# Designed miniproteins, single chains, continued (5): the designs that were tried, part 77

Each design is a single chain, and the fold is of that chain. pLDDT is the mean over its residues in the fold that is shown.

## One batch from the design tools (miniprotein)

Design m18835
Fold by ESMFold2-Fast:
Structure m18835 (fold): chain A 109 residues (1-109)
Amino acid sequence: SEIYEKIQKAVKALDSNPDAVFKASNFLSEETIQEQLEEAAALVESSSSFEELLQKLQEKGFHPSIQAAAAAVYLIEKEKLSVDEAVQVLVEKAGVNPKDAEVVVKAAV
């Protein structure tokens, strides 16, 4: 799915950025990352609000980088926010650090 591909791209952008705080590859196997990406994509598609998405991602115990990537894709694809607006929402509402927020949002477009 397009949502899955965008979340995967955002997670890879964090993993490839030497300055990123959250790197899923440092903590999770590739198989676990793929499983969480598929479930996160389904949650992005099915959630009716950003707050509902964040709650479900946290309840499932997804890695912070996958949560940030899924949240970024939701804001760009469903909320149709600009890059700057999506970065602000991730920092203020999702507790994502500003550096990781910029990386995942820019990758989500």
Scores: mean pLDDT 81

Design m18836
Fold by ESMFold2-Fast:
Structure m18836 (fold): chain A 68 residues (1-68)
Amino acid sequence: DRAAQAAAARAAMLAGGASEAAAKELETHVRDGDSQGADAALTRAVARGEVSAEAAKAAGRHIHAALG
């Protein structure tokens, strides 16, 4: 279920210290099936130091489960 994986990716981002805006941006791209947008959003959050490396890996697993 793509919606469930999108919600799980959002939860992983928030648990890792990401802002609500960054977490929602990632959830929106995953829910919409936009793998490039999801990867870009996650990369920006990591580059800005907004999310821990472990949480970024967890979010990435949920993106992969949702989008391939």
Scores: mean pLDDT 85

Design m18837
Fold by ESMFold2-Fast:
Structure m18837 (fold): chain A 91 residues (1-91)
Amino acid sequence: GKDELLKKAEELLKKAEEYLKQGDYKKAIDLAMEAMKLAMRAAPKEQILRIIGLILRAIGEIMDAESKGDLKKAAEKAIELAKEVIELAKK
């Protein structure tokens, strides 16, 4: 159900933040992206276009950071995206 997806998304987001603190940026990105995907599945249909807009903007920034070897910035942007999508999914 929606509540189970949101709870799992928040748990994955917390783990992503912990890996960011440990300097494991690739795991932080992977977990943040999984949290975002679960939150999208929980989101009301009215929020989907807004979520897609956020993803398109954020993925460009993440890819740019990764191409420059700035994995910390990529992880921070992925976590920020996941947080925003989770908040929209709660509406």
Scores: mean pLDDT 88

Design m18838
Fold by ESMFold2-Fast:
Structure m18838 (fold): chain A 60 residues (1-60)
Amino acid sequence: MERVERVRREVEEMLERGVPEYIILLWLTGEIVDAELQGDLETAEELRRLREELLEKLKA
């Protein structure tokens, strides 16, 4: 399974378990940085979009 899909599932699981939103955002930022350090810039960009989607959902 692609990294982005796995990360999306982990975010959904954390939200269902009641993990604080700021912790989820920090974890997502760590995943983005890890992808960038590995040179996987396409995955990093997709993860940034996922983080942006999460931020919009949390504001609603």
Scores: mean pLDDT 80

Design m18839
Fold by ESMFold2-Fast:
Structure m18839 (fold): chain A 64 residues (1-64)
Amino acid sequence: MMDYLKKVVDEQAKKAEGSLSEEEVKEARERALSGGKTLIAAGYDEEQVKRAVEGVIEETLKLS
């Protein structure tokens, strides 16, 4: 679960030279949220998925 969401954010970060722009952070956040919805639909616990998504978003913001 977390590994998948982290890969989505890591792929966005790899496109940035150094830190992420505000637009790149927004895209990474939207992708993490979309991935979370897919995991919930696959039967993962909604609260656990939401916590994982928020953690991934917070790490992405630190790269800004």
Scores: mean pLDDT 67

Design m18840
Fold by ESMFold2-Fast:
Structure m18840 (fold): chain A 85 residues (1-85)
Amino acid sequence: SARETLERAKALLEEVLSKPEVTKEDARELSKELFKLSEEAEDTVARGYLLGLGASLENLAEYGSEEDIREGLERALEEVDKLLK
């Protein structure tokens, strides 16, 4: 379901954010997992969120700082919490 897919995305975000340091490698691996989850997403809103976040994290891993990655993940967590309401 859309809820189960978004809850899995939230768990992945929380796991990465629980680390004292979020690396570019963490962002790349999370991007891959989010793209994989997007393939399982039947709901258009959930799929759009996962694809957008995955692409954003891949871009941040290439061109951003580790601080930019953490800030991006924190915003993504806020957004997924709104989608789960």
Scores: mean pLDDT 85

Design m18841
Fold by ESMFold2-Fast:
Structure m18841 (fold): chain A 66 residues (1-66)
Amino acid sequence: SAAELAAEARRLLAEAERAIAEGDFETAQKLLDRASQLAVQLVLDGHEETAREIGRRLRELARRLE
């Protein structure tokens, strides 16, 4: 379901934030990549608002890897 996809994406984003805080940028990138894939699935399934919310958080966390 879309709710399960969104919950998984949010879980991955929370884990990515923890990985960034710990300096584990390799793990953080893998988690962000997976969350991005779930956001794309949400867009294709018509859940654009939820995907947009996840995408905003993805962009915020990805900037911290620069």
Scores: mean pLDDT 88

Design m18842
Fold by ESMFold2-Fast:
Structure m18842 (fold): chain A 65 residues (1-65)
Amino acid sequence: MEQLRQELRDGARRHLEAAKEAFSKGDYETALRHAQLALFLAGMAGDEELVEEARKLIDEIESKM
């Protein structure tokens, strides 16, 4: 379980970074997809901080659409 949880956290972080990059470039659809996947992976990993960061980013992206 620990290895899987770490892989889920790493995946969430990678997608969160991809979402932030897309957001900074104005690619809101791409940013939203990555942020939603980050939220899903963070939730599966049980990482509350990543879940909160992903939710906040989703709200910010949606406010621009």
Scores: mean pLDDT 85

Design m18843
Fold by ESMFold2-Fast:
Structure m18843 (fold): chain A 76 residues (1-76)
Amino acid sequence: SSAGDSAGAAAAGALARAARAGAPPEQVKTGHENALKHAQANGASEKTLKGLEEALRAAEAGDVEAAARYAQEAAR
């Protein structure tokens, strides 16, 4: 089911936007943990979880374009 996948990708996209807007790194990390927990609880695939990790790492590094791309790919 892609419901957990879609929710996780949306959370990662929001985090990418927050990082671009200057959100603190600690807040982005907390969002990462929560997004992964919610994705796991909703039965997200291992592929989706990996994509979410890549998206959030990119967002934390300040590469919001790559973060958005990884989040979108995770939802496919």
Scores: mean pLDDT 68

Design m18844
Fold by ESMFold2-Fast:
Structure m18844 (fold): chain A 64 residues (1-64)
Amino acid sequence: SERERILAEIERLVDLYAELFGLSPEQKEEILKRAREVAEKSDTPEEALANAYREISKYIDELL
């Protein structure tokens, strides 16, 4: 389904960022949870991905 595809894309992106920035398992779970939550509240698949990307970027900025 489209929803499953979007959630898989978000998970893949979080995995890549976790490796790139050396995130702990707890930080990875927190960012994944937040990204999924904003995606769930979005009206379209495009908005879901855009909102998830913004949330991931915001979380990484808060860690730096």
Scores: mean pLDDT 82

Design m18845
Fold by ESMFold2-Fast:
Structure m18845 (fold): chain A 55 residues (1-55)
Amino acid sequence: SEALEVIREAGRLVQEGRYDEALALLEEALKRDPESAMLRYALGQVRAAREAAEA
């Protein structure tokens, strides 16, 4: 699944502290598949992780 591959790459970026790049990747994928529950869930998780890192 393209969505799963994108989520895996975003996860790698998060592990590297590259939150903005992970968000951009997920947002671009979501433009291609706007109804993907997996991509929306992953986007929310990355946003939460970035907020936690900023706190």
Scores: mean pLDDT 84

Design m18846
Fold by ESMFold2-Fast:
Structure m18846 (fold): chain A 78 residues (1-78)
Amino acid sequence: GVEEAREAAEEGRKAGLAGDGEKAVEGAYAGARAADASGTLDAGIGAGVALIAVGVGLVAGEPAKGGALGGEAAIRGV
């Protein structure tokens, strides 16, 4: 549910801040998917912003930063 989405997003954000790009991206995606599954409009918006942040980070060659930003966006959407 919403709490699982927030927890996953927070773990991804923490990993991104620690420089773990793989774990940060994993957490952001997990948070976005759980938020989308909750069916709320705010959670859906948060999931969309999280996926955009992850994508931009990957394109820029900074997946840890993208994952951290994505996790933050997913938390705000929940």
Scores: mean pLDDT 65

Design m18847
Fold by ESMFold2-Fast:
Structure m18847 (fold): chain A 77 residues (1-77)
Amino acid sequence: SMEEEIQKKLKEIEELIKEAAKAVAAGDYETAIKLLEKVLEILKELYEESKDPFHQRAAKYGIELVEKFIEELKKKL
C-alpha cells in the first residue's frame, strides 16, 4: 500500500541520517553530505507521491532542514 511505501522510505531516511551523524562525528563531511543528499532525494519523492497534506508539509519541512544542514557541512570542507 501507499502507507507501507511511505513507512519504508521514512525508515530509509532514519538510517541514512544516523549514518550521516556518524560521518559528521568522525569528521567525514564529504560522506555526510552524500548521505544527506540521498535523504533529500527520498524526501522529494515523498513530497511528490503524498496525497496527504500533512505528509506533504512534513516532507517539505524535512527538505528545508536537510538542505540547510548540507550548506553548513559544505562550509567545513
Scores: mean pLDDT 86

Design m18848
Fold by ESMFold2-Fast:
Structure m18848 (fold): chain A 77 residues (1-77)
Amino acid sequence: SREEVEELIEKARADLEGLRAWAEREGLTELEAPLAALEAGIEEAERLLEEGKYEEAVKTLVEGAAAFRAAAAPVLA
């Protein structure tokens, strides 16, 4: 439903804020570009939600999170 997708986007935004605060605290400048890409994915999901494309919005959030994890993995090793 629309409400479920809105909740997922809100959670993604909160997760992004927490990740940014953590990266700044730890001096992980390597995560700046991955975090910007994650934010772009959330903004795309928000646009898809407004278009009523709920499945595409969820897929965009899932793929964005996976891409962030893959990009961050070498920094976190």
Scores: mean pLDDT 85

Design m18849
Fold by ESMFold2-Fast:
Parts: C-alpha cells; sequence; structure tokens
Structure m18849 (fold): chain A 86 residues (1-86)
C-alpha cells in the first residue's frame, strides 16, 4: 500500500510516519519548495524514534494526491509511492 502523508496547506508542511520492513518507524517532516498547477514538490527529512535524522529526500505530489517519496539513507536510496491528504 502507498505511504500516507499529510499536507498542511496553510504552512506548506508535509508530515507523516512510515514503518520500515524491519519494524522501525520514521517520522517524515517536509517543507514545500515548489508548487505548480500540476504538482507540489517538498524537501523532507526523516527522523528515527530517537529523534536522529537518518534520511533526507524529496516528495513529489501530483494534483490528484498521488505521488512519490524518495529518501536517501546510509543503506542507499529508496522510492515509495505515497498518497497525500490535505
Amino acid sequence: APVELGLVRKTGFVVGDITLPNGEVLHIFGVVTEETDDYIKARVVALNEKGERVAEGEIVINKDGTGSLTLRTEDGELTLPVKVTE
């Protein structure tokens, strides 16, 4: 299933949690960097349960609320399908 994230439109923040296959939870925080009629782009950071920053990346959100989250971790780059609600 796609990862579900929230977009707080008034502030331009993207927030949500993802659960990795190993059971660890990452807290996603992002800020919108670009908005067009077709898409929204945000830069994101991922924090672990200890509050340490473990990944950085980008999210691209399409007009229909579908999108992709790309995270760069110590173990490499991963891309996840997302659904974003406002």
Scores: mean pLDDT 78

Design m18850
Fold by ESMFold2-Fast:
Structure m18850 (fold): chain A 82 residues (1-82)
Amino acid sequence: MREKIEELIRRGRELTEEANAALKAGDLEKARELYREAARAYREAAELAEQDPEVPPIKVVGLRMAALAAEVEADLLPRLKV
């Protein structure tokens, strides 16, 4: 279970980095999709972490906050369209 959580965290981080790169390139649609995928990866990691008694509750909170941050960034892109 820890290995799966770690893989999902790594995926979320990679997707966030790709989203940031797409945003810098001006590809708002691609950035939004990548942020949403990152949010899903972090959410899945949090759900698995909640099921693992060896994972401290504070780490679960951190993963849910990471998912929320990615979702907020995805949602802000359409609103910042000028």
Scores: mean pLDDT 79

Design m18851
Fold by ESMFold2-Fast:
Structure m18851 (fold): chain A 69 residues (1-69)
Amino acid sequence: SEAEELKEKGIELAKQGKLKEAAEQFKKAGDLYEKEGRLSEAANAYAEAVRLDPSDKEAQEKFWRLWKE
């Protein structure tokens, strides 16, 4: 799926040390997983985005919203 492709891009960017770019790919993957109703995968993707870029308040908010359910 497109979400899985974005996750793979995020992993590759993280291996290259491009942490903020990697976080953005994981955030996009989370958005697509959420659109697909795959809430556990979305939460995991947002968690990775927060881990890689703790300054991204949008990713934090999206993760927290799913975590509270």
Scores: mean pLDDT 85

Design m18852
Fold by ESMFold2-Fast:
Structure m18852 (fold): chain A 63 residues (1-63)
Amino acid sequence: EREQRIAELERLAGDYRTAAENMKKSAEEAAKQDPLAADNVKLGYDTAEKLARQAEEEARRLR
């Protein structure tokens, strides 16, 4: 059912948003200690943000 699919996508988007925020905070803290360590996390949170946006966009299309 469409409503169930929208709810699922909104939940996934929230999960990806939380993951991206946590990764970003970790990268920022790592950069304070070792700037090179931040580069190792950047791709991760960028990917999580993209996945969150994709899920949000799909949910919007179904509304």
Scores: mean pLDDT 75

Design m18853
Fold by ESMFold2-Fast:
Structure m18853 (fold): chain A 88 residues (1-88)
Amino acid sequence: SLLLEAEELLGLADIYRALAKKFGDPELLRKAIEILRKALELAEEIGDAELLARVARRAEELVELARELGDPEVLAEAEALLARARAA
């Protein structure tokens, strides 16, 4: 099920976000962004508005963490993901 795959990716993105915050590591945050992007692609394919909203909320959390970590490249990637999630 694409929905179950999206749910698993959301959970994995949450894990990497937590690790990125704990260790202050922009590369772990980049991993969370990559995983959430895959979840967004599945959510867009499914066309589930609730799932898309859940992805957007997580993208907002990644943007906030990227600002805290101060890596401008990771911040740009997180902001691009959020913009895409909000446009879906």
Scores: mean pLDDT 89

Design m18854
Fold by ESMFold2-Fast:
Structure m18854 (fold): chain A 65 residues (1-65)
Amino acid sequence: MSLTKEELKEIIEEAKKLREEGASDEEVAEFIKKRLESKGIEVPEELDAELTLERLEEALKVLEE
């Protein structure tokens, strides 16, 4: 039930691609939530896509250390 550095990178990269393809913030948030839940991570319903992406990027930096 923990995210690996590689899984975290994959989620961030795919979320960014969705935004580049014109997906809404709601679609990006749903994508991130489903990805995290598929890895056994419970996500609060109130998480915003933009805030979630920033948090994932910050976590990735910590894991790279």
Scores: mean pLDDT 71

Design m18855
Fold by ESMFold2-Fast:
Structure m18855 (fold): chain A 75 residues (1-75)
Amino acid sequence: SKEEEAEKMLEGARIAYNAGDYDTAEKIYRSIIEKYPDTKAAGEALLLLADIARDRGDFETANKYYEEAKKKFPK
């Protein structure tokens, strides 16, 4: 399923991140959002990208990802 495919990619990004390969992790997060935008994994990827952007001082990009995540999962 799309959800399972997206979760597999998210796990790959987690492995890259834990190995210190932040560039690869970021690329995978972006790929999940692009290919599987309507999955729970895409929402998680948006929040992780927002966190990375915030840590780098890019608050404009961080806010954009944060708002996209909220939009994908309205309560």
Scores: mean pLDDT 82

Design m18856
Fold by ESMFold2-Fast:
Formats: sequence, C-alpha cells, structure tokens
Structure m18856 (fold): chain A 65 residues (1-65)
Amino acid sequence: MVSREVAVRILVAEASFAGVRAEVEIGPDKIRVTLTARTPAQLEAAREVAESLRSIGAEAEVVEE
C-alpha cells in the first residue's frame, strides 16, 4: 500500500538515526541500499534494517568499516 520508495526512505532514516551510513540507488525496477557500520551496535542495527529492506523487495548490503 505504501510505495516501496517511501518504505525504503523510512528504513534508511532508522539506520541513519542509529549512526549507520546509508547509500541508496533507485532504478526503474531496482532499489539497492548499502549500509556501512563502524561499531558492533551499528552493525546489529544495519543487519536488522537490511532484513527489513529485503522483506519489501529491495537489495541490501551491509559493510563493516
């Protein structure tokens, strides 16, 4: 019901609030999000957000810095 793009933006905002850096690429049929974590707490938050993104059909990758 909510557009996928809006749902992705909400999840990216949650990741950013947790201190996770998010990079979003929106294509015609593809949304890809890269989440960069620097601490164990950020890594946990990034993984949770990545699972939520994948559940709505977006591609999500978690990178540890």
Scores: mean pLDDT 79

Design m18857
Fold by ESMFold2-Fast:
Structure m18857 (fold): chain A 107 residues (1-107)
Amino acid sequence: MIDGSLLDEARLASSDDPAVQLVLAFLNALRNGNYEEAARLFEQILADPEARALLVQYIKTLAVAVLGDEAALELPDEEIIRAVEEAIRNKKPLLSVLRERIERFKK
């Protein structure tokens, strides 16, 4: 995935906020298929409540915009975090994992 427009990546890249920089680095690692680096950055995000909240907000926004499914906004934050963990562990596209989890949540 090469589309950072949903998060206004160029604007966020000018931020000196460590949480914002951590989330941007993580998203870049995922886009490049660098799952080892993504796993390392994800552990740092989980240790930072601000970075974790920013990641969850981005992923919910991405799921609505790309999958067209507003049920993504109703997912618990913990379920979003589990989707990211599954994508990293199994080296799967994040949107594929999100789609599967949204479908399971609707059942």
Scores: mean pLDDT 74

Design m18858
Fold by ESMFold2-Fast:
Structure m18858 (fold): chain A 56 residues (1-56)
Amino acid sequence: GPRVKALAEKYGLTEKQVLGLKQIADELGEEIAIQFAVRELGLSEEEARELLAELE
């Protein structure tokens, strides 16, 4: 939706990457989602936490 698109543009990600990160957080927890975002998406830990908070 519009929120996911705005977050993708803000963090330099695709909408699919934003939705995938949310799915990881929902299924495996926030800490695993942060590790994934830092390792695979090139985000800082702070950026990953901010993005996940905005996806709640």
Scores: mean pLDDT 85

Design m18859
Fold by ESMFold2-Fast:
Structure m18859 (fold): chain A 73 residues (1-73)
Amino acid sequence: SLPSDAEVLLTLAAIYTALAKNAAKQGRVDEAEEMVKLVEKLVEQIRQTGSPEDVALAEKYLEEAKKALEEAK
């Protein structure tokens, strides 16, 4: 079966969160910031169509991405 829209968006959020963390660890702050912005947009979309569990997971990814960015500044 095809994945749901929420499943696709969550997978993308996980990927961009990992990319944000990797960019932050390498001192690529501008790239990490752009990845965080992409996760923020995905969280907004998941809030519109996802379950409460999907929203909670997406918000956790955003928190992790933001924390990595803040620690790199």
Scores: mean pLDDT 85

Design m18860
Fold by ESMFold2-Fast:
Order: structure tokens, then sequence, then C-alpha cells
Structure m18860 (fold): chain A 69 residues (1-69)
């Protein structure tokens, strides 16, 4: 379930495992591409990994979906 993967990704972020957080968020978004939390976690993971361009892109995707809700 996408929400469980997002929850696991958040735990990985808290643990400092940014690569795992990114992978889990990507899997969640494959199941539910409209998950605002999934995009937010992906953005945070990219930001922590130093991929600022992809972090901004993921944050924009989260904002776009939140605005449509």
Amino acid sequence: MAEELVKEAKKALEAGDYEKAKELAEKALEIDPNSVEGWEVLASAYYRLGDFEKAEEAAAEADRREAEA
C-alpha cells in the first residue's frame, strides 16, 4: 500500500537513510502518483542527498497535487 511505503520512507528520513527514503518514496509514487506526502518525502530525500534540482521538481509536484485537492 502506498501509504505504508510513505510511512517507511519518513522513518528512513528520520534515521538519516536518505537513499532508502528516496527508493521507498519512488515505490509509493509508482502505486499512487498523486500522493502529496510521497512527493514531499521524495523532495526531502533529494534535498538531503544534495540533488537540489530534483528536490525542487518533486516539491513542485506535491504543491501541484495539493492545489488540485
Scores: mean pLDDT 81

Design m18861
Fold by ESMFold2-Fast:
Structure m18861 (fold): chain A 75 residues (1-75)
Amino acid sequence: SALVEEAERKLEEAERRLEEAERRGDREAARAVVEELSRFLVEHAEEMNKLPEEVRLEILERALELARRAAPFVE
């Protein structure tokens, strides 16, 4: 699935960027990562709803975990 591949790529990129932001204490970079990930999910919400539930939940759970990890930096 092209959407699953794109979501996986976006999640990997977000995790990598968040780790770098955490290492530097860069709160703006951490916020940008969360904002971009949120925009991706909103833009593809209709397509996400067409995925098997298990696949959709896995993607959403990974996104939520990244958001929780970033939360101390984006307040």
Scores: mean pLDDT 81

Design m18862
Fold by ESMFold2-Fast:
Structure m18862 (fold): chain A 60 residues (1-60)
Amino acid sequence: MMEEKFEQMKEDVLTALEMAKTKEEKERNLDIYVEIMKEKGFPQEYIDALEKEAQKVIAE
């Protein structure tokens, strides 16, 4: 199920964002993971949901 894979991807992305030191680095990492999700065939709605969650973390 795509939902299970999405939860794993979200955990990986949020961890990578936490490891980044600057807002720019967090944004670059997010862009990289968005491309990975596209390559893995995630629907756009899942990509949008991840971007929304990641932007909340980046904005803090």
Scores: mean pLDDT 79

Design m18863
Fold by ESMFold2-Fast:
Structure m18863 (fold): chain A 111 residues (1-111)
Amino acid sequence: SIAERLRARFRRGPVDPAVRAALEEAAARLRALAEAEGDPRIAEVLREAADAYEELRGISGADVPAAVAELAGLAATRLAELIAEGGDAERAAAVVEAIGEEAGRVLDAVA
């Protein structure tokens, strides 16, 4: 999973309350999108991204920007693979944008 890759790659550490709140909100919003998603493969990517944002709560604050970039990249790669397999490109693009918007909120909280 995306969360397992982030856990293996980045150091464990505390996260500031503002960053923690942004990560928890990102996870909640992506889970809500997954519940509304009609394509079960796209819904799975949304759930994995949500789990990955929650995993970032245990990553060192200094590593959060790099971990967020890796999360977004891994999710985008999986969505591109689904498009290549005949998935809905417009829906996949909307999910990439949603994951990217949450990444922006987390990065704003780190600053």
Scores: mean pLDDT 85

Design m18864
Fold by ESMFold2-Fast:
Structure m18864 (fold): chain A 85 residues (1-85)
Amino acid sequence: MKEEEELIKELTEEAAKERPEEPREVLEEGARKALEAAKKAAETALESGTVEQFKEALEELIENGPPAVQKVAEYALKILEEKLK
């Protein structure tokens, strides 16, 4: 929970650098939705058995994506790996 709130704050700050005129509340909501989508994607990969393909896609996003996308992809990878334990 605390880690998610810290990540939402980091994602909000990155979004604010790109869209400084956008209200912080809107940017925070966007960050929360991005993390929720990442969780659902990780759970779908686990249910469908496409874990390796999803990991490869996340690693590509971490290497080549913009900073906000990298953080969301890292979060999805962490959720995926924790559920595999």
Scores: mean pLDDT 78

Design m18865
Fold by ESMFold2-Fast:
Structure m18865 (fold): chain A 57 residues (1-57)
Amino acid sequence: SVGEAARRGLLAALEKSIETGLRLADEVKASGSMIPEQRDALTAAADEVEAAAEAAR
């Protein structure tokens, strides 16, 4: 069982990932393609959420 701090961390990671996803979606819509740097940013956001979720178990 993880405490309140881990739950807050998970919520923060989720909020950050949503913000990142929306920004990347706008950039991809404008360009018609995803560049490696945008793909790396998306992967980093997903990894951060996964780590926070694991810590909250």
Scores: mean pLDDT 80

Design m18866
Fold by ESMFold2-Fast:
Structure m18866 (fold): chain A 62 residues (1-62)
Amino acid sequence: PELPGYPAGERGGAETSDAELLARALRRLIEQGAISREQAVELLSRAFNISREEAEELLERA
């Protein structure tokens, strides 16, 4: 049996995922014309080390 305690989960322990929060913020920036969709997808992909397809899904879900 392993020691308990330290955060071993894939999620940081928030009801709303950090990725979802960022995706919502990026959607607002796209609406304002501050960034392009391509830039938003790249930011999500790099920030969370996910594929472009997953980043696009998160952005659409926001």
Scores: mean pLDDT 72

Design m18867
Fold by ESMFold2-Fast:
Structure m18867 (fold): chain A 78 residues (1-78)
Amino acid sequence: SSIQQFAIDAAKKIAKDYPEYKDFLDTVQRLLQAGELPIVVALQAIVDVGKKAEKEGKMSKETKEIVEKIEKIAQELA
């Protein structure tokens, strides 16, 4: 789905900017692709990591915009 692909792309960008979260985000991606994690939970996990990375002052503007879009989609699906 387009939402699932958007979540995967967001997770990959955050993992690239913040390698310390790579293992966690890779796990979220695998569980989401396997249908073992609800999309809303996956989106919230990605948003939480994104907000933490932003607070640490190292996130790109493009990645911030992606995190904001993911947060909006998560709210619409809830």
Scores: mean pLDDT 79

Design m18868
Fold by ESMFold2-Fast:
Structure m18868 (fold): chain A 90 residues (1-90)
Amino acid sequence: AAKAEVVEVKATKDKLEVTVRASNGPITSVAATALNDDGTLVGAGRAQQSGTEGRITVPLTGKPGKYFVGVGVRLSDGTTGAATAEVEAE
């Protein structure tokens, strides 16, 4: 499996900027989702990436509060991995 971690989430009420890193191979694709505090899906993004670090922007609805972020990565060898984070948006 991909050894992926969320390195950083920059949170505002309007967007999440997620940085993910993989230690065991180059990233070819990143997907991210954001759930609000009641478990509702409020944002999603997907991007093709190259290298060991991926960045993705997830748009939000303009509401401050707690968000739960799920991230999926695919590596160049076809392996996949997931990471999660919690963040507070002002």
Scores: mean pLDDT 79

Design m18869
Fold by ESMFold2-Fast:
Structure m18869 (fold): chain A 76 residues (1-76)
Amino acid sequence: KAEELRARGEEARAAGDLLRAAELYAEAAREALAAGDRETALELLLEAALLAAELLPEEERPAAIAAAREAAARAA
């Protein structure tokens, strides 16, 4: 299920629908977490956060990306 959601997110990303891709990656992360796969969940949450940052004003992107990477590193 998590892998299927991730595949759908990759399709949305390829189509240029970054918001939908971020939503699907976040859903995939929640499913991975429910299955006990913390490493995959953290990877997917980081990817979702990075995609969401692309939707922010250019001035806010670096801080959002840095915060997401730091949170993922601390959680891992």
Scores: mean pLDDT 75

Design m18870
Fold by ESMFold2-Fast:
Structure m18870 (fold): chain A 59 residues (1-59)
Amino acid sequence: DLAEKKAKIISEAMKLKREGASEEEIEKKIEELAKKEGLSKEEIEEVKKHVKTKKPIES
């Protein structure tokens, strides 16, 4: 399921964001995971945009 794959990638990216990773590091991780899961370039950009617009959750 494409939605599950996207959710997994978003979850990992948000975890990095909460840990204080830079935007560049988060984007690289999204690209790495998305390419591994076989997402298209458009889907990768969609995930990146989604992560960038979300505020990190404090833990």
Scores: mean pLDDT 75

Design m18871
Fold by ESMFold2-Fast:
Structure m18871 (fold): chain A 82 residues (1-82)
Amino acid sequence: MLPNLSDEERREILRILKELMTKEKIPVTEENIDEIADKIHEELEKKGIKVSKQDIKDLIRHLLEKSKGNNEVLLQGLDGIL
């Protein structure tokens, strides 16, 4: 289920996620969603964007499920949105 996020909040979450995957080469897995959500939450707080860690986790999990765990497909999806 997609969390109730504004367009700006969603876009910033997806941008940070893409940077973690491409620049830091962090794979997205069910096991590390908590760690990824923590990193995204910290960056959003620095920008004054207030989103719950749970909403970030729910969005990442939804994207991972849509990509069937394939990080290349997930990245292609992010490129289409951003």
Scores: mean pLDDT 80

